# Designed miniproteins, single chains: the designs that were tried, part 24

Each design is a single chain, and the fold is of that chain. pLDDT is the mean over its residues in the fold that is shown.

## One batch from the design tools (miniprotein)

Design m817
Fold by ESMFold2-Fast:
Formats: C-alpha cells, sequence, structure tokens
Structure m817 (fold): chain A 71 residues (1-71)
C-alpha cells in the first residue's frame, strides 16, 4: 500500500538515507497523487519530528507535490 511505502521512506530517514527517502516519496506522489494528498499531513508531521529541519522541509515539499531539493 502507499502507506507502507511511506513508512519505508520514514525508515530511510531514520537510517540516515535521505536520498532514498526523497526518491521513494517523489515516486509515490507521482504514481499515487490522490492517495498521498489524503494522508500527507500526518506523515509531514512525523517527518518534521524525526528529520533534520532542512531534510524535513525537502521531504514535506515532495509530499505536497512541490519541487524540492535535498540540502
Amino acid sequence: SVEEEIKEALQYVLDNKPEEAFEKLKELREKHPEEVEKIKDKYIAIINSIAPPEVAEALSKVLEGEEAELP
């Protein structure tokens, strides 16, 4: 499911693999935009609690469907 894939991206953040997290979230947003839109706020809150601020901003923008770059 899309939620399981987002949880995998969160695990990449915890493992200090922000590039893998970024690519996974971007792919999910592109392939499943409507489902991501419904659940994004919950996962943006989680990302902001676990990731460094600059990484959290980039990953949050990806979930919002905005253009973003990792620091």
Scores: mean pLDDT 84

Design m818
Fold by ESMFold2-Fast:
Structure m818 (fold): chain A 109 residues (1-109)
Amino acid sequence: DIDELVKKVKELLEEAKTSDETFGEFAARLMSVLLGKEIPLTPENLRYAALSLKSLAGILSFKEITTPLDINATAKEGLETLQKETNITIDRFVELLKVLLEKRPDLLP
């Protein structure tokens, strides 16, 4: 269900504002929800998850994000960087993600 999926994504994004988890760990958790599969927390997978989230944010905002994202920084710092570069809020990101998933149901697990 797209509504349950985007609700879970919104909850993870809101939790990241106060979480002590790393940006890489946060990105892996978010990508595991979006892909419907568990992502092992290896350094390589953390980098790929962060790059995937960066790419998704760029697609949804129609902006190229060139700032390197430090996977060892806090999730809050990573999200603040993405928000600054894309100029979209968490609410707008969730809204745009829902539209993308409705147009591309083949991307759902």
Scores: mean pLDDT 80

Design m819
Fold by ESMFold2-Fast:
Structure m819 (fold): chain A 77 residues (1-77)
Amino acid sequence: DALARALAHVDAAIEALKNKDVDSFIQHVAEAVRASGATPEVLAAGLKMVKAALDGNFEEAIKYAEELRRAVERALS
């Protein structure tokens, strides 16, 4: 199930972000985007999440994780 796999990567990215593991976080966001077919909406949400995390805005990155989750669900539904 492509949806379950993509959402598992979103959840893993959130856990990596909570643990301040930037490398794992970026890897899981990239895998969620790839598993979703890299639609413009999924790519945009993923890039916003990565930018917020790299800027040190972890609460904003978590908010964009919700946007990424919704974009993934729309892409694969």
Scores: mean pLDDT 84

Design m820
Fold by ESMFold2-Fast:
Structure m820 (fold): chain A 80 residues (1-80)
Amino acid sequence: MSPEQRRVLLYAESLAGLYRMLSWAYKKAGDEEKAKIAEEAAEKYEELARRIRRGELTDPEEAERRIEEIEKEYKEKMKA
């Protein structure tokens, strides 16, 4: 794994953890809809990290683009 691939992998894993924490916080606050949206984002980042670890995603730019897509989707759902 290249240094760039390692960096994107760690970033994806960090985002998965962040969204898991946000899901927990929303659930604790009684906001089940926002908790579910954050959980979905966490699952997508966990899957992205898994694909990178398995060598299914080897292009760091493609992985970064996928992160942008997940972030955009999360923000759109949170505004609805």
Scores: mean pLDDT 87

Design m821
Fold by ESMFold2-Fast:
Structure m821 (fold): chain A 74 residues (1-74)
Amino acid sequence: GAEEELREIMRETRERVTELIRKGDYKEMKDEFEEFIKKTEEIKEESGEKVETLAETAIKEGQYGVELAKELME
């Protein structure tokens, strides 16, 4: 279901971002979080109340990740 899909996207994004941080690819890290936010917003809109809290939390974490990546970029 949508919750499982969102959790899987969260896991995959975390793994990819961890590798990007290790490599110092902060621009790609920013782009990855922006894409994650878009996908999460789509799942939230399609699935409604059942994933609302998880999706809202994920979006906020993604937004924090974008800002952090910008700070780490030169």
Scores: mean pLDDT 84

Design m822
Fold by ESMFold2-Fast:
Structure m822 (fold): chain A 75 residues (1-75)
Amino acid sequence: MSTEEIIEIAHKILDAVLAKDADALQAYLDELSKLPEEVFQAVLKALQEAVAKIVFEGWSREEAREFVEKRIREL
């Protein structure tokens, strides 16, 4: 899986979480789980931090998406 594919899936997970779309969330998590465990956990942590920044710090979706992309590119 390429870095660009990981970023695309991570953005889709973020959108599914914010939309409360459980079926889409499960499908994208299943795709992401095909990564090595350390990479999968790092991406999940970035997504959890992004959601927390939206909820508690008033971040926009665009700022959260850029944060997740940057964290994945640093892997």
Scores: mean pLDDT 85

Design m823
Fold by ESMFold2-Fast:
Structure m823 (fold): chain A 55 residues (1-55)
Amino acid sequence: MPSFEELLAAALEAVRARDWAGLGRLVELASATLSPEQLDALLVAVDREMRALLA
């Protein structure tokens, strides 16, 4: 199974690439495999990266 760090890195790359379909798949995988705390941390990081990208 991918680690939290691997999923986080992949999700941030998807945001940077504007690969919204890929991001959606990664979030679904993260929801199935990560703890609630790790999932929350990933979603917070994704939100921050999206805000930085769109600013």
Scores: mean pLDDT 83

Design m824
Fold by ESMFold2-Fast:
Structure m824 (fold): chain A 69 residues (1-69)
Amino acid sequence: SLSEEELEEWKAWVDRKIEEYRRKIEEIRELLKQGKISKDEADFEISILEGVIALLQGMRALAERLHEA
């Protein structure tokens, strides 16, 4: 079990990581626009990053729900 302080620090870390991965997605889209990567490479990398973001969002929501109970 996490302390309230540890939970808040972890949520802040998760929020920073989600923003970092969203920025990486935008960088990949820019590289695709510049023709520096293929559409298949961009789609693959973006799908992985979107999957990680969804997992982090789910974990964050679950952690908040468990602390509200």
Scores: mean pLDDT 87

Design m825
Fold by ESMFold2-Fast:
Structure m825 (fold): chain A 62 residues (1-62)
Amino acid sequence: PPIDPITGKPGTTVSRSDAEKMLNELLELVGATDLKVDLPKSKTLTFSEVQALVDKVLDSLD
């Protein structure tokens, strides 16, 4: 699997489209549909990268 740039170790990945869908569902649930989330240009994201994006969304609401 690709190396996770956050941990430097191989990580489980999700497709960019799946990560985008999960983030859009989160934005809808928290009512932050006006928030723009920048996804990495890679075709897949590691779980650490997805978690970092989720944390960014939640932090931007505080």
Scores: mean pLDDT 70

Design m826
Fold by ESMFold2-Fast:
Structure m826 (fold): chain A 89 residues (1-89)
Amino acid sequence: MTPAPIELSPEQEARLEELEAEVAAEADALLEAARAAFEAGDVEALREYGRRLGELGVDVARRAGLPEAAEATRAAQEALTEKAIEAAK
């Protein structure tokens, strides 16, 4: 069975949305930089930008009181970074 999605309270969802909005510009800038690194085949830059994006997601989830979501966010970002690195080769 597909794991059930993390069910958030309305208060947790509102807090998460506010925190995501606060970091949206930084996340967008990092994602754009990661895209440029991907196009250039710069594996080292891809790893660094992926790590920083993961740290932003973990910080947002942790501040929202969702430590399990923080771990899931880190794992997902690491997996996406590895796929991007493989595709850039």
Scores: mean pLDDT 74

Design m827
Fold by ESMFold2-Fast:
Structure m827 (fold): chain A 79 residues (1-79)
Amino acid sequence: LQEEIEKAGKKIAEEAKKRLPADVAALVEAAAAGDLAAEAELARRTGADPELARKVQEAIAEAAAAYGAAIDAAVDAEA
């Protein structure tokens, strides 16, 4: 399960690279990998820019959807 979560996070980081400015996409990828400094910087930038916050939220929402789909697929595969 933890491995499935990690795979979903990596796939979403790749999608974020396509949808966000390169600097922000790099921060999202690093934060998804557990980099607390990147997470703090991302929070600072989104706090100052509501439109950037919206784009980041869209990427996170897609991450949540992919995570749910990955769990469902894993459960079905083990049935």
Scores: mean pLDDT 69

Design m828
Fold by ESMFold2-Fast:
Structure m828 (fold): chain A 74 residues (1-74)
Amino acid sequence: MKAKVETTALARGVVERQEQEVEVKDGKAEVKVTVLGEEVTLTIDVDESAEEQIQSKKVTVRGVEALVSAKVTK
């Protein structure tokens, strides 16, 4: 199944937004997010019964904590 994922990464007051289509396998998908110019791959959980869902994860890039929000739409 393919899903549309919109990511918003916030680090040091910088907001970076990305949109991508990902393949969902076994209720999970890998998304690529740019944080402070660095590409990070995150695994997100996908509820195939939901039309839209939002997840938030913390990642550390170059010693800085970033908050990444991922919105998944069918």
Scores: mean pLDDT 78

Design m829
Fold by ESMFold2-Fast:
Structure m829 (fold): chain A 100 residues (1-100)
Amino acid sequence: MEIEELLEKIEKEKNPEKVKELAEKLLELMKEEEDPEELLEALDRLVEILLKEKNPEVKKILAELLIEGSKILMEKDPSRLLYAIGTQLLAIGELIELEL
């Protein structure tokens, strides 16, 4: 399954348990992806999905996925460190808002 297809499925899925399964599959694909630009595009798309999500349980899964995905990008392309840090801070901010 391609990263883009999996992101589309995640955006449309409303069941938190199924979103978690899709997120785990996406992380596996991101670890295998050798092109940092494909990872960057996937993370940008994931940010859009996270910010539009209204279900708190799904939003938490997506934020955790975004943090883990941004770490993968940093490992594969250290020149994207600032982007990855910014993305992690955005995801952490969304998690903090869910606890308030």
Scores: mean pLDDT 84

Design m830
Fold by ESMFold2-Fast:
Structure m830 (fold): chain A 63 residues (1-63)
Amino acid sequence: SLEEQARALLEKYGLPESQLPAVLARLRELREAFEKGLGLDPESAEKVAVQALEIDLEAELKR
């Protein structure tokens, strides 16, 4: 589920559970964008959304 993917990202990047709603919202927004923009099915859009958010988080945390 998207919530499980969001929790995995929190654990991977050392983010607190208080950020779960924000990370989950970002994943939902990205999934919807890829589903509507690229015509992907929900499951494929979810996988691409997770990959895109990982890239964003690594860029944000890499200093």
Scores: mean pLDDT 82

Design m831
Fold by ESMFold2-Fast:
Structure m831 (fold): chain A 65 residues (1-65)
Amino acid sequence: SMAEQRKEFVELVKEIAELLKKIKDEALKQEVIDKINDAFIIRSEKGYEAGIKKAKELLEELKKA
């Protein structure tokens, strides 16, 4: 459902935001912020499924760093 997709997207963004707080390099921090904004734009244009996919990709990238 859309409500479940919204919850998943919000939870992913919150997890990314918590990891973002731990980044001290300003260039890397800005890159992550730009990617979060990209996920919101994709969610707005293509729906929650596409936004969730983008957010998951970013979260996996951050967890590997």
Scores: mean pLDDT 84

Design m832
Fold by ESMFold2-Fast:
Structure m832 (fold): chain A 68 residues (1-68)
Amino acid sequence: GAAEEAGYRGGYAAGTGSGAGAAGAHSNQDKSPEEGARAGVGGMRGAEDAGATGGDPESAKQLGESGA
């Protein structure tokens, strides 16, 4: 539904907001487990923030769990 698409796009935008957010997170996971964990948590937080500004909090929570 629209909420799912908004959440998915929000998460994607958050990950790619700096031009290579997703690629950067991927590289960080390879570099160190600690930085990889931080990137994962950051992604979840970003999805929650995106949901708060444009989506439903419940949808954001479900998508955050799926992304974990």
Scores: mean pLDDT 46

Design m833
Fold by ESMFold2-Fast:
Parts: structure tokens; C-alpha cells; sequence
Structure m833 (fold): chain A 100 residues (1-100)
């Protein structure tokens, strides 16, 4: 493996950890994690396009910050929050496999 492949793996882990953090917060708040994640991701892609020098760690931080702002404004959606709880469990299992 070269340095670029190692960096891609590290970037992937940072992204999955950021998604997991947002999912956990949305589940705790009983809100629609899917819409929050999609909108935060779109805003993060726009930010990267305008600021190509931003690294994956800074982008992950901005992703979580945008998701938290969206979470504060979002209505309570207990049904979608239950779906997000199942997705969170699947992502946690995937991260565990990547670490082992």
C-alpha cells in the first residue's frame, strides 16, 4: 500500500466516525437523521468545491457542525429516528470490522 491508499483509508474512517456521531445525536434527539445527513453532506461538498485546500479532518468537523445546526432546526420524527438507530448499529458493526 502506498501513502495515497493509506490516506484514503484514514479519510474513510474519519467520514464514518462523523456520520456515526451525527446519527447518534439524531437518534438521541428523535429526529430524521437521513435528511440531516443528506443536507449536511451537500453543504460539505459545496464547501470543499469552494475551498479545495481543506483536508478531510477539517471537512469532517464542518460536516458535524452543519449537521448539528440542521438537527437544532429539525422537527421531532420518532419513526425516522428508529430507522436511524438500526442504521447506526450497522455502521458500528462495519467500523468494528475495519478496526479488526
Amino acid sequence: SDAALQQQEENGKLFMEAVLEVLKKAVEAKKNATEILEEAFKKTQELKAKNPEMDAKELAKKFVEEAEKLLDKAPVDEEEAKKAEEELKKIEEELKKLKE
Scores: mean pLDDT 77

Design m834
Fold by ESMFold2-Fast:
Structure m834 (fold): chain A 86 residues (1-86)
Amino acid sequence: SERMQLLRSQQDTLNSYLDSGDFNMNVGDMLVKSGDYELAIGNYLVSAMIYLDARRRFGPVVQAQLDANLKRALTNLAKAIEKLKE
């Protein structure tokens, strides 16, 4: 059955996942600035995995929110890989 609303206690847990994903994306961005593209790829991949895990855990009620964050992580991952091909 579909749930149209997420409980506050579950929202707090979701926010922790989002903070962890965002932290790993920020670390990846710093590594890109230092030219450490291979390490940046690792951090963007960890961020993407965190969002995928949260999406599976919380189900369809948060999917749209997590899809946006996952898309950003995968886009940053692709750009870092592209720089390695330079």
Scores: mean pLDDT 80

Design m835
Fold by ESMFold2-Fast:
Structure m835 (fold): chain A 55 residues (1-55)
Amino acid sequence: SKEQQIKDAEETAEINKKNADYFKSNRSSTLAELLYYMLQVGYDESVKYAEELRK
């Protein structure tokens, strides 16, 4: 359902944000820096997807 898709997108956003915050605090390598930016993009996309579904 549309409601389930919104819930899944919001849960994905929360997971991405939590993981991004972890790598932000632990930026000890180039790989960790890359993972931080990838997870931030995933968070932003998941938030936008949930907002689009709420229309």
Scores: mean pLDDT 80

Design m836
Fold by ESMFold2-Fast:
Structure m836 (fold): chain A 71 residues (1-71)
Amino acid sequence: SKAEEIIKKLKEEKKLFEEIWDSLPKEVQKQAAQHGLGLLDKILEEFPDDEELQKAAEEYKKFLEEKLKEV
C-alpha cells in the first residue's frame, strides 16, 4: 500500500540522516530538518488513521526537532 511505502521511506531516510548529520554544514542541517518537518506534518494529516505510519512519522519528527535544537 502507499502507507507501507511511505513508512519504509521514512525509516530509510531517518537512518541515512542520522549517519550523515554531523558531516553536513549547519545551514544545510537546518534547511533539511525544516523541510523534513514540513513534509512529515503533511503526511500525518493525510494518514491520521494509520497507526504504524503515524508512529514512524512521529519518531522521525521528534528526531528532526531534537536535531534542530542543536543547531
Scores: mean pLDDT 82

Design m837
Fold by ESMFold2-Fast:
Structure m837 (fold): chain A 74 residues (1-74)
Amino acid sequence: SAAAIQQEIAALAAQLPAERVRALAARGMERLDKVHAEAVANNWSQEEFQQRVIEVYQELLAEARAEVAAVAAA
């Protein structure tokens, strides 16, 4: 679920410097804004919208994991 992915992202973000967390949040907001705009423009179903939102969170989760790995390696 989106909520479970968000919880995983939050746990990973707790391991990151504040500047990295802000950058990740900014990217997430930009992508979600784009998904909302496309949903309105194309009159997406609730199911299509939810699937695209989950896809954004999955991308953010992968990026958060990569950021944590990079910080741990530094």
Scores: mean pLDDT 85

Design m838
Fold by ESMFold2-Fast:
Structure m838 (fold): chain A 87 residues (1-87)
Amino acid sequence: VFESDEEVARQVAELARKAAEYARAGDARKALLAAIAASLLATLLSDKEVQKKIVKLLHEGADYALAGDGEKAAELFEEAARLAEEA
């Protein structure tokens, strides 16, 4: 059963916010895993332009988290969450 776009968007936002929390805490591995999970769920969104923006922000956030810039990573993950909540 396909979850509704609204339910998928809510779960993407929740995971993106978790990624931001982990990034701020300096846990790059947990931030990366949360961002990967959010990115995979985002592929189920019907709006492909919104999907592309969310996935791009999650990937950029993961790159910053892996580079040790947890604050920039968190900002990008929070932006991805906002876009998902507006979808």
Scores: mean pLDDT 83

Design m839
Fold by ESMFold2-Fast:
Structure m839 (fold): chain A 106 residues (1-106)
Amino acid sequence: NAEELKEKMKKELIDFVNKLAEKYGIPEDYRKLLIDIAKTVFDMAVELDLTLEGVKALVERVKKEIIEQFKNDPSLTEEQIKKLEKVVDEMAKKFVELYGKYLNEV
């Protein structure tokens, strides 16, 4: 069932983001934002029937946009931005991994 598989992969991605946010001490509002982005982008990739190469390109674009927004956020210190960059980098890698698993099993 493609829907069950999609929801399973999204849950694994969300669980991964929560663990990273805890590890790097990411504030709750930014954690929630990252989870919402991860869910939305995963749903978009599935609905658009993106290839693995297509999702890699989408994820890199979204990653750059998120990091740019954090750099322009006056509430964030340089240290917090560096931690968020690490979280976003690891999320991007996990997203591609989980989407690849989705494609192989659907």
Scores: mean pLDDT 88

Design m840
Fold by ESMFold2-Fast:
Structure m840 (fold): chain A 82 residues (1-82)
Amino acid sequence: DEKTEEIGKALSKLSTDEVNELLAKIVEIIETEKEENRYKKIFETVYEVLKKVLPEEEAKKIAEKIAELVMEAYKKRLEEKK
């Protein structure tokens, strides 16, 4: 909804290649990093990409929202397998 729309608008400022690279990096973090480090690594990776196209404060807010959504989706998937 509004949160997803705001994320979509921010990502639309990136090229298709930049979005694909960002998604690949997020997948790598989920596969290679310890659970305790995943949120921080996802946040830092998204923030570094977004700060190129957004003001710093806005980039931080969107990066935090994306990191939270990724972690929530992954956690729900693990709970469904129990």
Scores: mean pLDDT 78

Design m841
Fold by ESMFold2-Fast:
Structure m841 (fold): chain A 92 residues (1-92)
Amino acid sequence: GAVAAPINLSVKQISSTKVEISWSSSNSEPVNFSVFRKNLETGEETFEGQIRNAKSGSLVVDVEPNTTYEFWVKASNAKGSATSAPVTVTAK
């Protein structure tokens, strides 16, 4: 079947310069997850990392304090890809 987008995206600030993004998957088989970020002040989009061959994931990402970001996660395999809705966080 088609790849299902990641679900249950959550962002937790773990220090003044670090957040942890976590997510779940409804895919029956493991997929590859790619994590992306957009700085809403600059408009810059960056690839933050990949968790391969997994049914869920988490990633710690460096942030600047007092900056608002969007994060999203793309699930992919040999058959295609699907992207989550973004989650917005303001680092403190």
Scores: mean pLDDT 86

Design m842
Fold by ESMFold2-Fast:
Structure m842 (fold): chain A 105 residues (1-105)
Amino acid sequence: SLESVFAQMEADGRELARPLLEKAREAYEAGDYRTFASLNSVALLLAGMADDRETMAEAYVMTAEAHFEQGRYEEAIRYAQRALELDPDNERARELLARAEAALA
């Protein structure tokens, strides 16, 4: 049934997105920003298929952190705000937003 297909897609999307975010983080820490961006984008797509807003928010936080570390504070603000739209309780996104706004003040 279509319902069982959607349920499987949600389960698979959530199960696959989390490991990909961990691999994206490892790539970022290794300085491989291209692999980071690719893995993070795939994880965001898979989390979106699952309507896993918490995992989507985590992917946006990682993107915001990457921009912040490179001095791109306006981009860091935009991605942190996107993360908070998906997960308003995301502490890392709130802290990052505050730090990026302070850096522009």
Scores: mean pLDDT 85

Design m843
Fold by ESMFold2-Fast:
Structure m843 (fold): chain A 78 residues (1-78)
Amino acid sequence: MILELVEKGKVFKVTGPEELRPLLNALNNILMIKKPKGEVHLDLPAEAVRQLVLEIAKLIRDKNIELEESDEKITVKP
């Protein structure tokens, strides 16, 4: 499933290794707290998830960074 986040006319696609896909799904669910769709159970410490959310939020806010997703890879582009 392709994850597309559309904010202010920009489409963010997140791409990287398959192992990181659950982290991105958890991040998306956390960012959609007001409208959670489905439950994602991850064997990750809450502190690690919180830190990941904060770091990605900073990257989106402070830098013109494109995050692209594919079925096989998750890549963060500067």
Scores: mean pLDDT 45

Design m844
Fold by ESMFold2-Fast:
Structure m844 (fold): chain A 97 residues (1-97)
Amino acid sequence: MKVIGATGSYEEALKAAQELKKMGARKVAIAATSQVELNNAITAAVRAGLQPLDGGFSGKEAARVAKYYGADGILVVAPSKEEADRLVKEAIEELKK
């Protein structure tokens, strides 16, 4: 499963969603640090042609949603690189279980 982090605005989330689609993703679980980032990431995923699943506010929750609903990618969005890297790490560790 592909896990990608994005930081900043809707435009960065859209680029990350487009990259997941190029990698062959069709259904993606999305996690963000806030409701605003989550809504923007869901909108970006739809615009990129992906089916978004609401993965909540942690990488662990997004990984669980991805496993249960058969997602082939995870997109995490946060306002800082450090927070995005944390969510990516949480998702990868949960996917190993």
Scores: mean pLDDT 84

Design m845
Fold by ESMFold2-Fast:
Structure m845 (fold): chain A 111 residues (1-111)
Amino acid sequence: AVPSAAETARRLDVLIEALERAAEAIRRDTRLSEAEKEAAVAALEKARDEYEAIRAELRAGRLSPAEARERAQLAANELGNTLQENLSDEELDHVHAILDRSAAEALARAA
């Protein structure tokens, strides 16, 4: 199926909300060191800013839905790579669990 611009924009809204929720959860986390929190939050905020830019360009008609999805996937890959570079495997698994919960909460709120 080819998602519409409106459907793609709604998916970007969910991704942005998920990243904001994850950043807040990481800031409050008691397991991660301050350096790990700073690295993870910075990576999430960068990805959020990229998704917001993609959403703005999609809404302005400067990106097709397909181009928006491709750019969003590249931003997601860059986020994953940055987290992997800055966190141990155990702390990366912990941050991924926070991201999964934040994504589920954002999806539930969007429904």
Scores: mean pLDDT 88

Design m846
Fold by ESMFold2-Fast:
Parts: sequence; structure tokens; C-alpha cells
Structure m846 (fold): chain A 71 residues (1-71)
Amino acid sequence: MDEVRREALETIRRAKEELRRAMERLKTATGDEVPKEIGRVLRAIGDMVEAGLRLRAVGVPREEVDRLLAG
């Protein structure tokens, strides 16, 4: 269980960083870059949701997961 928690927390951390980078790039993106950065945002959100579900599966309370995903 501890290993699953560590892996999920690392996934959330990396996904949050990717989300922040994609959101910053999206502010200045034009043309073909716009759908690419939107795709990165959606993938990062998906990774965070999946990692959150893994944490819930190993007994982490929803409120704790919500705080981890929010920042």
C-alpha cells in the first residue's frame, strides 16, 4: 500500500507540473499549438484523476485526495 501511495503522489506531482506548464503555454499559443496544449491539459487531468482513484482504492479518504489534487 505504501508503494502505491508513493507512486500515485509522484504521478499527481508530475501531472500538476505538466498541467501548469500546458496552461502557461496555452496563454501564448496560436494555431496548431492551441489543440496540442489543450491535449496536454486533458492528459494531465486524466493522470491526476486516475492517481486519485488509486489512492482511494488503497484507503486514502476522498477529502485528502481532493486536497492533494487541488494543491
Scores: mean pLDDT 82

Design m847
Fold by ESMFold2-Fast:
Structure m847 (fold): chain A 82 residues (1-82)
Amino acid sequence: MSSMSEDIQKLLRETAELLERIRKELGEEAAEKYKEMLKELLEKILELQSKAAEIGEEKTLELIKKAEKEFEEELKKLLASY
């Protein structure tokens, strides 16, 4: 089984729970912005994974972790705006 799929499923579960909380506590506009940011993050991760053969596995993982940290920082800024 691909461990990558399991990691993605866990991430989707956690993000779905957070999305529900944002919608209930901060409103629909905040939830919509969160969905947009999440979509952009997922597209970026998929692009990095598609290039893994060119840039190497270790470098790909470093770039994915950087993208995740940047997403977390932007998410905190978004939530602080509400």
Scores: mean pLDDT 76

Design m848
Fold by ESMFold2-Fast:
Structure m848 (fold): chain A 105 residues (1-105)
Amino acid sequence: SPIDEALENLNNLHRTYTAKINAAKTPAALLAALNDMLQALGVEADRLQAILSTASPHERARMRLHFGSTLSMWKMYLWELRKAGDITQAEYDELMAKLDEIEKR
């Protein structure tokens, strides 16, 4: 189903950007990987809107749970990076604002 394909796409996106973030050796590389991940999540959120327009209530619920869980995980990760000093307060605020904008879509 289109929903099962979208869920697999979200899993693949998570795997891809987790690997890129783990490979980052400098603060600049980490920030670039985080911004690339947020841009990819925004593109996927826009695609999900189109899919959800024809989805059943059960399929919409499954997708919203998976997408919401993904966003919550990234918010927690950004908080831990800020707490550890791996990103600045200003960088954290900007990244969180982008995540909140995606969540409101």
Scores: mean pLDDT 86

Design m849
Fold by ESMFold2-Fast:
Parts: sequence; structure tokens; C-alpha cells
Structure m849 (fold): chain A 86 residues (1-86)
Amino acid sequence: MSLFEEARKALDAGDYETAAELLEQAVKEQPFDPITSVSLMMLALALIVEGKEAEAYRILSAVAENWGDTEKAEEYRKKAEEIEKA
């Protein structure tokens, strides 16, 4: 089973900490197909709602990088770093 599928199951179970860890591992498997990219964005938004903002922005950064949007990737990476410093 893929790390992405495992992360989805963790979210369904309400285990947001495990879901965040699995998604951060999954984004290291580049390049992503478009469906996986959209799903990763949706799961990252769920993590923001649950207070895992830094983890979510790291995932969004990786998705943007996979799409070739280096400016957005750096923007999200910096946002994650600033949240972790706060």
C-alpha cells in the first residue's frame, strides 16, 4: 500500500499526527501524478484545519515543486519555517 493510502486511512481514523508523518514521507516520492497532487493538497488543507500547519505547508511546497512552480514552492516552504519558529 502506498504512503498516500496509509495517510488517508489515518485521517479517516482521526489520527492526524500519523497522517501528517505519512504525508511528509509520501511527498518525497516525486514526481507525483496529477490525481496524487490534488489529493495531497486536499489532505494538506485537512491538516491545517487540525492545527498541523507547518506540516501542511511542507506538503504544499512539495506539490508546487512537482508542478514546476518553484516560486510557490519556496513561498510555502518559508511559511512552514516561520510557523515552526513561532
Scores: mean pLDDT 74

Design m850
Fold by ESMFold2-Fast:
Formats: structure tokens, sequence, C-alpha cells
Structure m850 (fold): chain A 80 residues (1-80)
């Protein structure tokens, strides 16, 4: 039980950290693609694809943060 609670806390914390990194990387990717499309309009379709992919990644990462937070809360409830 103690081992399982510790594992849940570690997993939740990792999920939040990984999600924050994914969001930051997705935002940086969009910024780079936007800058490229601004210089060369022929790259607009590539920018649109990157933006759509990044929006999906950010949404999934936000769900990952929520799941990580739930794991932490569940683990803490088991310690009480």
Amino acid sequence: EQKQIQQMLAKGQKMIADADLTIAEAQAEVARARAAAARDPSLQPQYDEVEAAAQRQIEEARKMKEEGQRLIEEALARLR
C-alpha cells in the first residue's frame, strides 16, 4: 500500500511535468511555424497543420495535467 501510494504520487507529478513540457514545446513549434509562414506565404498550409497539431497536443497535455492532479489527490486521500 505504501509503495503503491508513493508510485501514484510520482506518476502524477511526472504527468504534470511532462504535460507542462509538451505545452511549452507545442507553443514554441507554433511560434516558429508562424514566423516561417509570415516570411513565406507558401508555408501557410504547413503552419495550419502545425497549429492544428499543437492545439491537439495542448488539449491532450491539459487532460494529462488533470489526470496527474487526480492521482496526487487520490494518493493523498489514501494517506489520511
Scores: mean pLDDT 84

Design m851
Fold by ESMFold2-Fast:
Structure m851 (fold): chain A 69 residues (1-69)
Amino acid sequence: MLRGEEIKEVQEKLKELHLYYGPIDGVYDEELKKAVLKFQKENGLEEDGVPDEKTKEAILKGLVNPKPL
């Protein structure tokens, strides 16, 4: 699991991507979990809501992986 400093980095990038509108405080709360889940769903990652290293890397790179339905 990510540490508080890394969680702040994730919060900043998700806010830049317009997915997170909460505070940059390093706290993993329900708002951050929802933003992570939305990012994971939109980018074809595992939808567990956990900001792990793989999810963090994708967020920081701003990766988009559209899954055609």
Scores: mean pLDDT 72

